# Ledger of designs, part 71: designed miniproteins, single chains, continued (2)

Each design is a single chain, and the fold is of that chain. pLDDT is the mean over its residues in the fold that is shown.

## One batch from the design tools (miniprotein)

Design m6604
Fold by ESMFold2-Fast:
Formats: C-alpha cells, structure tokens, sequence
Structure m6604 (fold): chain A 70 residues (1-70)
C-alpha cells in the first residue's frame, strides 16, 4: 500500500543515517516487496530487521504496528 511505502522510506533513511547496513538492506527489500503489493513479505522483512537491530528495534516495532493497521 502507499502508506506502507511512505513509512518504509522513512525507516530506510534512518537506518542509512545510523550506518546500519544490514537493517538498511532488509528495509530496501521490504520497500521493494511493498511496491510490488506483497505487503505480507514487507511485514516479514521488517520483523526480521527489528529482531536483528538493537539500534532500530523500537522504531521498527512501531513501524510494524502501523503497517499491520494499514
């Protein structure tokens, strides 16, 4: 959905600014999935990123709640 794409772009920028390259990679894959309409795969990739990133855990957990409500 358009809403998921907007929030994923914001999260990706934050990961890039923090230098969290692994999280940024997962968020790029999630963004591509969301752009293709694969919202389930996008959510799965964000859940993976949230589990693996101590620095991004809180913002990504909040993003997941937003994505699941869209």
Amino acid sequence: SHGQVVYLRIALKEAEELGDEETAKLLREALEAAQQGNDAEAIKLVEEAARKSPKMHEPLTNLLKTMKSL
Scores: mean pLDDT 83

Design m6605
Fold by ESMFold2-Fast:
Structure m6605 (fold): chain A 73 residues (1-73)
Amino acid sequence: MEESIKKLEELLEEYDRAFVEAAAAGDYEAALAAVEEAKKLLEENKDEFDPELYEKALASLDGAIELARRLLA
């Protein structure tokens, strides 16, 4: 469980990095796609997370999705 959570956290960090790089390049569609994929992965593994960690990660991703949508609008 703990090891799976760590691997998922590393993967979420990878998506966060992809989001930042895409946004810096002005590719807001790629940035949005990266964050939406990260959120899907998080939701699919929700039962493996500590509830507090899950809520914090979900809130962070929702904020990033909202930001990317504003940049696309």
Scores: mean pLDDT 74

Design m6606
Fold by ESMFold2-Fast:
Structure m6606 (fold): chain A 55 residues (1-55)
Amino acid sequence: MDERIRQLVLQLQQQVTAAVQEAHAQGWSSEEILARVEELQRQGEEEVRRLREEA
């Protein structure tokens, strides 16, 4: 019932962490990193919403 949501949240956290680390290694600006994180959060929130209906 919340297992799928929990797994998705963990996956999103890992994606954000990996994206931040990789962007930092590439020399991205904080602004670009923030924009990417915000986009990932929006996508994740939409997926969580869909799974919530499936519960």
Scores: mean pLDDT 77

Design m6607
Fold by ESMFold2-Fast:
Structure m6607 (fold): chain A 92 residues (1-92)
Amino acid sequence: GAMVREAAEALKRKLESLGFKVEVEIEGNTVTIVLESDDVLRLIGIALKAIGLGLDGYEVEVSIEGNRLTIKITAETDEKLAEALEKLRESV
């Protein structure tokens, strides 16, 4: 819904301001965030923050392939999904 789109767009803008190339896709109850950077250590830093969300009870999958980081966040509600995205934004 609109809450998830607004949270995803805010996260995308913040990550782009940090020098990442960012793509975001929203499908059902899942947001997929793809980051590209030649600085793999920065991708690892973001991946660790996303993993931290998984420890806080959000369903999170992360993968790194070359210079590309994929983060998938799944939640039962738009409110919980938007909350997870805002927590990730605040942590980076």
Scores: mean pLDDT 88

Design m6608
Fold by ESMFold2-Fast:
Structure m6608 (fold): chain A 120 residues (1-120)
Amino acid sequence: MEELRAELKALLDEFEKRFSEIYQKAKAVAPPELQEELDFLYKTIKKGLERLKAALDAGRDVIEVADGFISLLRDFISRLEELKAKAPPEMQPYLDEGIKLAEEARKRFEEIREKARALQ
């Protein structure tokens, strides 16, 4: 279980780093009317990640933390798809990169969740 906890924390840190890089690229090409919405998405995900990391550090169950992040990623993908529908062509590649990152992270967290369940 502790190995899965360490793996989950490493994945949260990796996601946060890559997500921040994609956010900066998207923001650089975003029109002013979409910058506020993009900033809101960024802050929402950052707050979600902070809460999940704090829960993990507080000794909360790995499955609970993984489920929390999977839910956060599903909401994030949905909001990126909505933003993509109204985004200019210059912004589209970075939104696609963000969606791909979130989908890849979701799969890896689902794998950790299943491994944690097998240890019960």
Scores: mean pLDDT 85

Design m6609
Fold by ESMFold2-Fast:
Structure m6609 (fold): chain A 64 residues (1-64)
Amino acid sequence: MKEELIRKAEELIQKGVEADKQGDYRLAAEHYSEASRLYREAGDFKKAEEALQLSAEAIQKAAE
C-alpha cells in the first residue's frame, strides 16, 4: 500500500513538472498538491513538504 502511494505521488510530480513546462501553473500546483497528500498518507513527510513547496511556487507563478 505505502509503496503504491509513493509511486502514484511520483507520477503526479512528473505530471506537475510537465504542466509547469507547458506554462500551466495551476494544473502543476494541483498535481503537486495531490502528490503531497499521497506522500503524507505514505508517511513520507519530507517529500510531502517538498511537494507542497512546489505547489506553492506554481501557485505564485499562476498569479503573475
Scores: mean pLDDT 85

Design m6610
Fold by ESMFold2-Fast:
Structure m6610 (fold): chain A 92 residues (1-92)
Amino acid sequence: MKEEEEVEKLIKEAHKAAQAGDYEKAKELFKKAIEAAKEPELKARALVALARFYYAKGDLEAALEAAREALELLPENEDLREAVRELEEALR
């Protein structure tokens, strides 16, 4: 769908910004992807991308916040539940 295409494009641009070292631009683009997503599955995908970005930067608290938001949208998702548990353990 058009929404999915817009969200995926924003996620790709965010990854490019992160690879270029533009951390601020990357965060803004990931947040735009989350805002553009109306469907829970798509919003969770954007939140997971943001969580992975924070994790790669060593910002485990921000990664956990984004992962928890994704889990709230998809509470039955085993991979998200495991990711949240691992991040909680890493912060203790």
Scores: mean pLDDT 85

Design m6611
Fold by ESMFold2-Fast:
Structure m6611 (fold): chain A 96 residues (1-96)
Amino acid sequence: SMVLAEPSAEARKAYEEAKRAFREILKIIDTLSDEEVVKRAQEVPEVKEAGVKTLSQFAAYLAAQMIRAIGALLDNDAETAREEAELLRELLEALK
């Protein structure tokens, strides 16, 4: 049977930071109009480059970032997990 390696403390910490930023983003989205969410999110270059123009596209983008963060945790890839945590924190700051 294939046994997955346990995630490092560094990968787990980065994932928990990504997860916290994601939860705060969801809380802020509930306080803003769809148009204001998209407008603020587009201030982040990565979101604008991804072609996000609607709330549904932004929701898909957020889901993709969390899937990547989970994958990085499972792969014990602390670098990718940190990149996702930083991106989600930038999104959180743009939405404030």
Scores: mean pLDDT 86

Design m6612
Fold by ESMFold2-Fast:
Structure m6612 (fold): chain A 71 residues (1-71)
Amino acid sequence: MRAEELEKKAEEYEKKGDLITAAQYYFIAGVVYLEEGDTEKADEYFDKAIELLEKVNPEAAKQARVVKEDL
C-alpha cells in the first residue's frame, strides 16, 4: 500500500538519524491516510512528523501544525 511504503521509508530514515527526511515521509503518509479516510492514522503520523520537525526545524514544524489544524 502507498501509505505503508511511506511509513517504512520514514522508519528507515528515522533509524539512520535523518529526522528531517523521516518527518517528511511521516507527513506524506498522514496525507495519504487522510485521503483513504483513516483520520486516526493521519493524525498520528502528522503528530509524529511535527514532533520530529520541532527537534530539527521549528519553522517547518509550525507550518506543518497549521496545515494539520486547518484539516
Scores: mean pLDDT 76

Design m6613
Fold by ESMFold2-Fast:
Structure m6613 (fold): chain A 61 residues (1-61)
Amino acid sequence: SHKEELIEEILEILRESHERRGVPEEKIQADLERLRKALEKSSLEEIESLKRVMEAEFQRE
């Protein structure tokens, strides 16, 4: 679904942030799984808003 696609993109942004911090892969996987479950409880509009905020934050040059 569209909601699932947006969640996947948010998780990828967070994954890149964790990788820059040197977080171990097992920790990254666990954190992304928890976030995915949390986002499933959110509305589509909230997820779209969060994605825009995260893109602005993590795409700064």
Scores: mean pLDDT 80

Design m6614
Fold by ESMFold2-Fast:
Structure m6614 (fold): chain A 61 residues (1-61)
Amino acid sequence: EKEKRAKELEENARRLERAVEGLRETDARHPESLSDLDREGLRRLEEEAEKKRKEAEELKK
């Protein structure tokens, strides 16, 4: 039960982390191509991924 939910949260966090990595790589290569809105979106994705990781860890305890 809790293990299944934790795995789902970890998978969702992994997908968000992958999206963040792609955006960070784009920012590193072409910083001029990203707007303030793009950077704000990236920050929100990072926060969401961290939140899901934290929730998964709490469920494992």
Scores: mean pLDDT 79

Design m6615
Fold by ESMFold2-Fast:
Structure m6615 (fold): chain A 55 residues (1-55)
Amino acid sequence: EAARRARRAERRAAAEALLADPEDPRARVAREIAEKLREIGDSIEEGIKTGKPPE
């Protein structure tokens, strides 16, 4: 019980330390790029599956 709470507190503190400046535009851009890359990857995978290029 105490160990579980300590682990949670540690995770929170570590996340806060790493994300001390959440308003950092670099962090925001990185997240947006990751989301866009996922969409692009999915589109490419579908294209390969159908074997047909987009219109």
Scores: mean pLDDT 64

Design m6616
Fold by ESMFold2-Fast:
Structure m6616 (fold): chain A 89 residues (1-89)
Amino acid sequence: MDEEIDRGVIQIALAVLLVALKNEGVPEEDLKEFSELAGRVIDALDAGNYEEALRAARELKQFAEEKGFSEDTLRILDRVIELIERLLA
């Protein structure tokens, strides 16, 4: 499987999700925290540190669950986690 394509898909998914959350009226403070956590996922992927990317992605999902983000948001984050787990296999 092309790891460059999988990383690109994850980055696009997180960027699209951030735009969707902003359009749904998520508070600026929560958007900032989400963006910082998503940035940690992206930075870890760019460094080839897939274990850290997986940890960061799980933290991002936990944040989204605690803040009551939509089921669609949680589904997208589950897919991001799945893609990172595939990179570790």
Scores: mean pLDDT 82

Design m6617
Fold by ESMFold2-Fast:
Structure m6617 (fold): chain A 68 residues (1-68)
Amino acid sequence: SLEEAKEALRRLEEAVRAGDREAANEAGRQLSAILEAKGAPELGDRAGVAAATGRLDLAEEYAERALE
């Protein structure tokens, strides 16, 4: 759902700011899975990769595009 995607993105933002790579990867995986379930698997994959590499700006952009 949109609420789940927003929560995953929020957790990703917190993890990246804290430098917690494990938490960031987990949040990125959750975001990717949510976006795939929403019908945007390519954007979900891109968001997950961006999250794993600490590219919060890109992860947020891909999530917004997938949720439109």
Scores: mean pLDDT 73

Design m6618
Fold by ESMFold2-Fast:
Structure m6618 (fold): chain A 68 residues (1-68)
Amino acid sequence: MLSGLETGELHRRLIREGLSAEEAARRALELAGEPSEERREVLREVGEELRRIGDAIQRGLETGQPPQ
């Protein structure tokens, strides 16, 4: 029932709590619920947003300016 973003935040939080990346990923997926068509669609959308953020960061490094 968690969005892809919330699942990612939960995964990051669990790693900070001392879990390995694999354990954190497994736990986050369990808490987010079983894989579903809707969740896969949300993950695709979040993936595209994260790519745009990554591209903005890389462009910032290239131009020396923060992303706007």
Scores: mean pLDDT 63

Design m6619
Fold by ESMFold2-Fast:
Structure m6619 (fold): chain A 64 residues (1-64)
Amino acid sequence: SAVEAAKEFLARGEPALAVKAAEEALKIDPNNWEAWELLGEALRRLGRDEEAEKAFEKAKEIKP
């Protein structure tokens, strides 16, 4: 799945590809809080801290 792809890219040190995979997961299910967390982590590794914080906030809003 796109979520598993994002996890694998992060594990391999490929945060730019992890962003793309997480965005594809969110295109399928925008309520997938795990995909928002993965997007935030990938953006943070790229130094995109403000975008990362917004992604983490979205994950927190969705997560029960």
Scores: mean pLDDT 86

Design m6620
Fold by ESMFold2-Fast:
Structure m6620 (fold): chain A 86 residues (1-86)
Amino acid sequence: DEEERRRQEEERRRGELLRRFSRARQRAEESEESGEEGEREIEEIKREVSEEEAEKFERAARVIDEASEEMREMGRLITERIEEKE
């Protein structure tokens, strides 16, 4: 189905854009030098999407970043418990 292929392609592209946006925002926060590159990437993404879409990406990226951090922390705790039982 063309519809299925289009949906999957959009989902993948949206996922990549969200990762790029999240990375750019993180880079902008970490240092003055990296901040310029981060700002440039954010502007580029905003040019590719509408202002409303950019706001949605910012919100979604924050949620994904928080979820990724929590999952990483949970993974660490699980690994520690397994190692302790060995």
Scores: mean pLDDT 67

Design m6621
Fold by ESMFold2-Fast:
Structure m6621 (fold): chain A 60 residues (1-60)
Amino acid sequence: MAVGTVTVEGKTFTVTVDGDTVTVTGESEEDAELLEKYMRDEIARGGEAARAAAHAFVGR
């Protein structure tokens, strides 16, 4: 499990990566949902490499 915070366009999000599960929460529910979908799609397309990158980013 890795949990981290990311700021995108002035909005703060909390990203949780646990195995195959990616969850994003933030000040904007709509933007958090879009970021969660983007990360899930990237992991699905990039496989292990994209997953490792997400985990490393969140673990910072």
Scores: mean pLDDT 68

Design m6622
Fold by ESMFold2-Fast:
Structure m6622 (fold): chain A 87 residues (1-87)
Amino acid sequence: MTPEELARAIAEKLGITNEEAIEHLAQSLAHLREALAAERAGDLEAARAHARQALEHYAKALLAMGVPKEEVDKLVEEALKALEEAL
């Protein structure tokens, strides 16, 4: 399943109909896949870069769905801290 197909399948199950959110979710999943592949290959710099891109697109998906910016900013900050501690 492509990241786009997976994003649409997730959106259908969760009742997400916002096309901009689905597109950003697809990009987030694509970068997450690349981050996991880079981590398995031992390329931690590439893994961090793709993980940050995945988080950025996930944040854009949440904003497109109407989640308040303050809540999205808190989620991003927490996720970035977790990523820095994990990688």
Scores: mean pLDDT 83

Design m6623
Fold by ESMFold2-Fast:
Structure m6623 (fold): chain A 69 residues (1-69)
Amino acid sequence: DSELGELVKRLEELRERAKQAGLEDLTARLEQMLEVLKAALESNLSEDDRASLVRHAEQLIEEAERALG
């Protein structure tokens, strides 16, 4: 799944940036989302479950970008 793979890559970059910035709570939230997405890449999700997960990941990415930018 290229879309989930791109989200994983972006979240890994944001996690490293949050860690370097000393944002411990944000780093932990990004780490949790990464674990969920990596598990999803190894499973066969329904379209609804996948769409919900993508939406939550995108919301966290937006929040992280605001906190770091």
Scores: mean pLDDT 84

Design m6624
Fold by ESMFold2-Fast:
Order: structure tokens, then C-alpha cells, then sequence
Structure m6624 (fold): chain A 59 residues (1-59)
């Protein structure tokens, strides 16, 4: 499943932070975890946990 499909099908099941992460990656798929964490004002560990959750939903 693509990030676009994830946002279309599961938008309401995502937290606001998870939606922002997915939207950032849709605009720039090459953006690093460091850049996402800095942009959202969260730790790298938080970004990684939410990325793992998004991956689980997509699989």
C-alpha cells in the first residue's frame, strides 16, 4: 500500500502526528528521520515508532 492510499483509506484511524508524517513523506519521500523530527518538534524515537505503526497498517 502507498502512503497516498494509507491517507485516503485510514485517515481517521491515524493520530494527527501520524497524518503529518505521512503527508511530509508524500511531498518528499527522501526526507530523513532527523528532518521530520525537527519539522514536527518531536524526538527521532517518536518518529520511528510512528513510522513502524504506519508500516504495520500498510502491510
Amino acid sequence: MSLKELLEKYRDQLTPLERKIAEILLKDPNKTIDEIAKELGVSKEEVLRHLERLREIME
Scores: mean pLDDT 79

Design m6625
Fold by ESMFold2-Fast:
Parts: structure tokens; sequence; C-alpha cells
Structure m6625 (fold): chain A 61 residues (1-61)
């Protein structure tokens, strides 16, 4: 799970938001942590899916 989160963060930093979403979704399937949910929300926001991002961010907190 942690390796998927780190890979997703790297993709997010590189501007590869679609890959970041895929990696964070895989991390959540293994262990749905608040951190993973918040990172997925950030990736969705970068893709313009702001409503989905806000819902995930609220769920993570």
Amino acid sequence: AQELLEAGKAALKAGDYETAVELFRQAIEIDPTPEALALLAVAYRKLGKEDEAERLFAQAN
C-alpha cells in the first residue's frame, strides 16, 4: 500500500494526474486510509472533478 501511495505522489508531482488516480485507487483497494482518500481527492481536483474531490476530502477527515 505505501509503495502505491509514493508512486501516486510522484505521478501527481509530475503532472500525470490520470496515473496518480489509478495508483491511489489501487492503494485504497488494499487499505482505505484517510491519507489515500485525501490524495485521491487532490488528484481528482487536478483533473477538474472538483465535486468528487470535495466528497473524498470530507470522507478522509
Scores: mean pLDDT 78

Design m6626
Fold by ESMFold2-Fast:
Structure m6626 (fold): chain A 70 residues (1-70)
Amino acid sequence: ELEKKAKELEAKAKEEPSAETYRELGDIYFELGEYEKAAEYYRKAAELEEDEIEAALLLMKAAVNKLIAK
């Protein structure tokens, strides 16, 4: 289920990248225990996010996942 959803969202992100799609990918990879990938997607989501507060929260999630991945 999660792996299939990740593949569908990765295809969507390749065609139409968006903060929401990258955030969902981050959440899915976090659930899969792929913390390095989760951190990367949260960072990409933050780069596209226009809301400063939401972007800051996404960067915090990316930092936490990067720390866990160590």
Scores: mean pLDDT 81

Design m6627
Fold by ESMFold2-Fast:
Structure m6627 (fold): chain A 63 residues (1-63)
Amino acid sequence: KKVEEKLKPLIEEGKVKESDKSNIITLARNEAPYLYERGIITKEEYDKIFDENFEKALKELGI
C-alpha cells in the first residue's frame, strides 16, 4: 500500500518512529474511514483522500 511505502523511508531516516506510525495514519484518515464505511466513497477514492491528508499531516508535523 502507498502509505507503507511513504512511511518506510521516513522511519529509516529517523524522522518518524514506528510508534508514531499509528498516530500519523489516524490523523491522515480522520473523516475518510467514516465515508468509506457508509459507502459514500470507493476504496480508490478513500486511498486518494488518505494520501492527500497524509501529506498534509506530515507537513503540519514538520516532517
Scores: mean pLDDT 63

Design m6628
Fold by ESMFold2-Fast:
Structure m6628 (fold): chain A 59 residues (1-59)
Amino acid sequence: SMDTQRGLEAAERLGELQARLKIPEGEIETRRVDETTVVTTATNEEETVTFTLRVPVAE
């Protein structure tokens, strides 16, 4: 399924962004809003980045 592939790619991109922006893991908040919707907010010294991901219910 295309949605599953997108979820995995988004997770990898988030990891690369975290490393590049040097955001501590404790500054990243991941919250499940819906069965298929996850919102991740990453905050560093100067900026706040919010990602909205739609993932399969059965992971």
Scores: mean pLDDT 62

Design m6629
Fold by ESMFold2-Fast:
Structure m6629 (fold): chain A 62 residues (1-62)
Amino acid sequence: MEVQQLLNKIANKLIDGDEEGAKKYGEELLKLDPSAERAVRAAYASAYASLGDLEKAKELLE
């Protein structure tokens, strides 16, 4: 599914430290599926948690 591919790209960009690249994929995903906003936030939270930034991950889920 295109949505899952974009979510994976968002997470990979954040892990690489490319927050601007992650944002661009997030914007493309939301243009494709506006209802995917929660999924985009979850992908960001998962990536930050994987990087050890649990505080930022928690903020994204609130």
Scores: mean pLDDT 79

Design m6630
Fold by ESMFold2-Fast:
Structure m6630 (fold): chain A 71 residues (1-71)
Amino acid sequence: EEIDNGIADILIAIGNLLMEKGDYEGAVKTYEKAIEIGTGETRKQAYRNLAEAYRKLGDFEKAEIYEKKAE
């Protein structure tokens, strides 16, 4: 839905700010919320960003899982 993707895009932007600050755990939680409400390309973007957050946390197995979900 249009409103849900708008909110999901804002959550992705917040997650990106948390990544810049080094709050990778906060970024994970924020991207997970974007995935819950986003659809299509917005959801795929959130999966890609979630994978990167897991790489920063050293969870390479989860990073690969979410990278594949973005395909």
Scores: mean pLDDT 84

Design m6631
Fold by ESMFold2-Fast:
Structure m6631 (fold): chain A 69 residues (1-69)
Amino acid sequence: SMAETVTAENINDVAAELGRRAHEYGLPLPKFKGLVTLDPKNQEEAVKSMKEAIREMERRIRELERKLR
């Protein structure tokens, strides 16, 4: 899962890929907390929020794929 690859160092690249996949499937971009500082607590919260956003997107993609059968 893309959620397992998220780190503070790649979070911006992961956010771009999440947006690309949302657009490809015609789904709304899930809400997540962006990385605003290099503070460890903010990084941890941003990464956690991104992992949750990815899991929500993956759930919606699975639902959409089931409806297209």
Scores: mean pLDDT 74

Design m6632
Fold by ESMFold2-Fast:
Structure m6632 (fold): chain A 70 residues (1-70)
Amino acid sequence: SPADLEAEKARIEQRVQEMKERLLAFVRERHPDASPEQLAREEAGIEGLGQVLLDWLLSGTEDDFAARQA
């Protein structure tokens, strides 16, 4: 149903957000001596990558939804 597709999209959005948070935590752990400027650039990069991934996954979910009903 359309409601099931929307629920799946919401789960994807949530997982991408969690992935961004984990990546940022990993960067901070791996580079504890990183400057605030370097961390801000990494945060911006993670946010940008996360947006590209989100757009790709949401588009793919619409295409793949019918296959998941097989």
Scores: mean pLDDT 79

Design m6633
Fold by ESMFold2-Fast:
Structure m6633 (fold): chain A 77 residues (1-77)
Amino acid sequence: MLEEGLERAREEALEAVRKALEDPELKKKLVEYLRRVAEEAGLPELAEEVERALEAGDAERAAELAVELMRAAVEKA
């Protein structure tokens, strides 16, 4: 189900974002990963929004934007 997949993706994204906020190395890797996904989806602006949310320490916002980006990438594939 799409909603179940979205819930799982949101939980995984939130966990990754929270770890990235505590670890600068993980934060850099997460940003690089999301930037690549955004380029493949044709939505580089969403990657910039995620970077801004991470800089602000807004884990929930960053996770929501990451999930939106992943959904767009899947729909475009």
Scores: mean pLDDT 75

Design m6634
Fold by ESMFold2-Fast:
Formats: structure tokens, sequence, C-alpha cells
Structure m6634 (fold): chain A 79 residues (1-79)
């Protein structure tokens, strides 16, 4: 999937994602998304983060998988 992210950006996102994926199941809780994004140098507003999470949390279970998280990061980079 071509998200417009560089190999370096994907690598950095993966390391940050894994640090918050405490269960090793390939998902992170919505409550961790802000901290992961801040580690990557993004500073979304509460409203912006809520809108992005609602868009990419397709299961509505309060978690994002790796593909959903990468899509969210790519969306932030396009804004």
Amino acid sequence: MDLGLSEEEISRAGKAFQAFDTDGDGTIPVSAVRRVLETLGFHPSDAELAALVARFDTDGDGTLDWDEFLALVAELRRR
C-alpha cells in the first residue's frame, strides 16, 4: 500500500507503535494514539485527533491496528 510515507517514516512509526503495543497483538488503544503521534513529531488538537481516530477505528473497539495507524499518520502528513 502506497501511503506516501518514506521507509524511514514507516520504520519510526513501527518502533513507536510497537512500544505502545503492550499485548503484541498488532493494535494500540485510542488513548495511546496521541502519545505515539507526539513521539513521531505530530501535535494534533483534541478535535483533530478525535476525528481521525473515528475515521480509522473502523471496528469501533477503541483500538487501531497497524494499517489503520499508518493511514492515520499518512492523513496527518497530507494536511
Scores: mean pLDDT 75

Design m6635
Fold by ESMFold2-Fast:
Structure m6635 (fold): chain A 61 residues (1-61)
Amino acid sequence: LEEAIREAAEKAIETGQPQAVDIGDMPLIEAYQRATEWLQRNKLPALADVRNGQLVIVPLK
């Protein structure tokens, strides 16, 4: 999960476009909390969001 979050965040920041994260069988709420904490700890200009039942990383410009 952390690897997928990192890759999605880097791609979102690079492209300026939201990136979906493959969370597998992980509960969406748990994945969202873990993504939010990871992004905050790493001070990246991006936020975790839930769209259409999927975890998405949204870049902040």
Scores: mean pLDDT 79

Design m6636
Fold by ESMFold2-Fast:
Structure m6636 (fold): chain A 76 residues (1-76)
Amino acid sequence: GILFQITDPQERLKLAAEHEELAKKYEELRKKGKISKEEADKLVKKHLGLAAMYRAVSQPDASILSAGDASRKAME
């Protein structure tokens, strides 16, 4: 999909950190047996992908990449 842009890079980094924290929580739930491996893997992958997407668009170097390419890479 087309990546939306937030003008404040600090807000993008906060969103990235929030999604990374959620990924860690789902991995811990998997280790505790509170969620299945398949469910945890799917959720962790989704949130890490979103975090990577927000980091990519928040950094000047990453913003040189096409928005479509950055979005697709983050979601894969």
Scores: mean pLDDT 69

Design m6637
Fold by ESMFold2-Fast:
Structure m6637 (fold): chain A 84 residues (1-84)
Amino acid sequence: SEAEELFKKGEYEKAIEAYEKEIEENPDDSRTALYYYNLGLGYLKLGKKEEAIKAFEKALELGRKYGLREVIEKSEELLKELKK
């Protein structure tokens, strides 16, 4: 996706905007769990810890809803580290 390409290039603010657009267009979709996870990673790259926590909590919620084990495990690990 465009968002993933922007993230790989280090264009984190633009990647966040692209993921937010994908979430808005598909708010209740299994892919949206991964989009929230990547949104959280983008916020971490920008030092926005509180926004990252909220994004990972939403990724975890949707990951559990859709049974996405990898998203669940990664989101739980990052939330544990960020909430220390």
Scores: mean pLDDT 85

Design m6638
Fold by ESMFold2-Fast:
Structure m6638 (fold): chain A 64 residues (1-64)
Amino acid sequence: MEEEEVEALREAARRLLDSYEKMKTEFKIPLSPLDEEAYRLARRVLELIDQGKTLDEIVEELKK
């Protein structure tokens, strides 16, 4: 039931990480503290999805 939503979230997080990695490595643009936090959150989301967490569990973990 959540598979489609989890897949969409995985896709969004992956695209966000790819964008930030290009900024850091290819364009050498320093990330703002807010962008660094978004980067960490995207990485954490992918980690939780890989651990088999549900969408609700991911949201709860990110609130901590």
Scores: mean pLDDT 75

Design m6639
Fold by ESMFold2-Fast:
Structure m6639 (fold): chain A 57 residues (1-57)
Amino acid sequence: SQQLQQALQDFQQYYKDHYDDMVKGIGKAMKLDKDTATKVVQMIYDISIQAIQSQYS
């Protein structure tokens, strides 16, 4: 649907715009090194994409 595509584009743009802040924030909050924090942020991204897709299925 157009709503699903728009929601995915908006989330992907937000992710790109805030990627560095999310990695730094997760790293600080969870006391993780940058590489591990990056993997956690990627997992959050994947879960978020699946949640958005599920909402519009």
Scores: mean pLDDT 85

Design m6640
Fold by ESMFold2-Fast:
Structure m6640 (fold): chain A 77 residues (1-77)
Amino acid sequence: LEEAEELALRGAEAAKAGDYERAAELFEEARRLALAEGTEEGRLAAAGAYEALAGVLRAAGRDEEAARALAEAEALR
């Protein structure tokens, strides 16, 4: 979970720098690692990563993928 949290932090930093493609990659990795924990805490962390991913995808003009990421986040809550 710590590794997923670290990746999410780096994703946020990349997004702040305007590197939306890298931010999306980092949030996708964070989501994958959080889900691999197999815990409720991991699922909630993955939901947060999907929400962050959706924001970044929307900023990059990838609205269809952003909508899908939001739906995945909702399913994990």
Scores: mean pLDDT 82

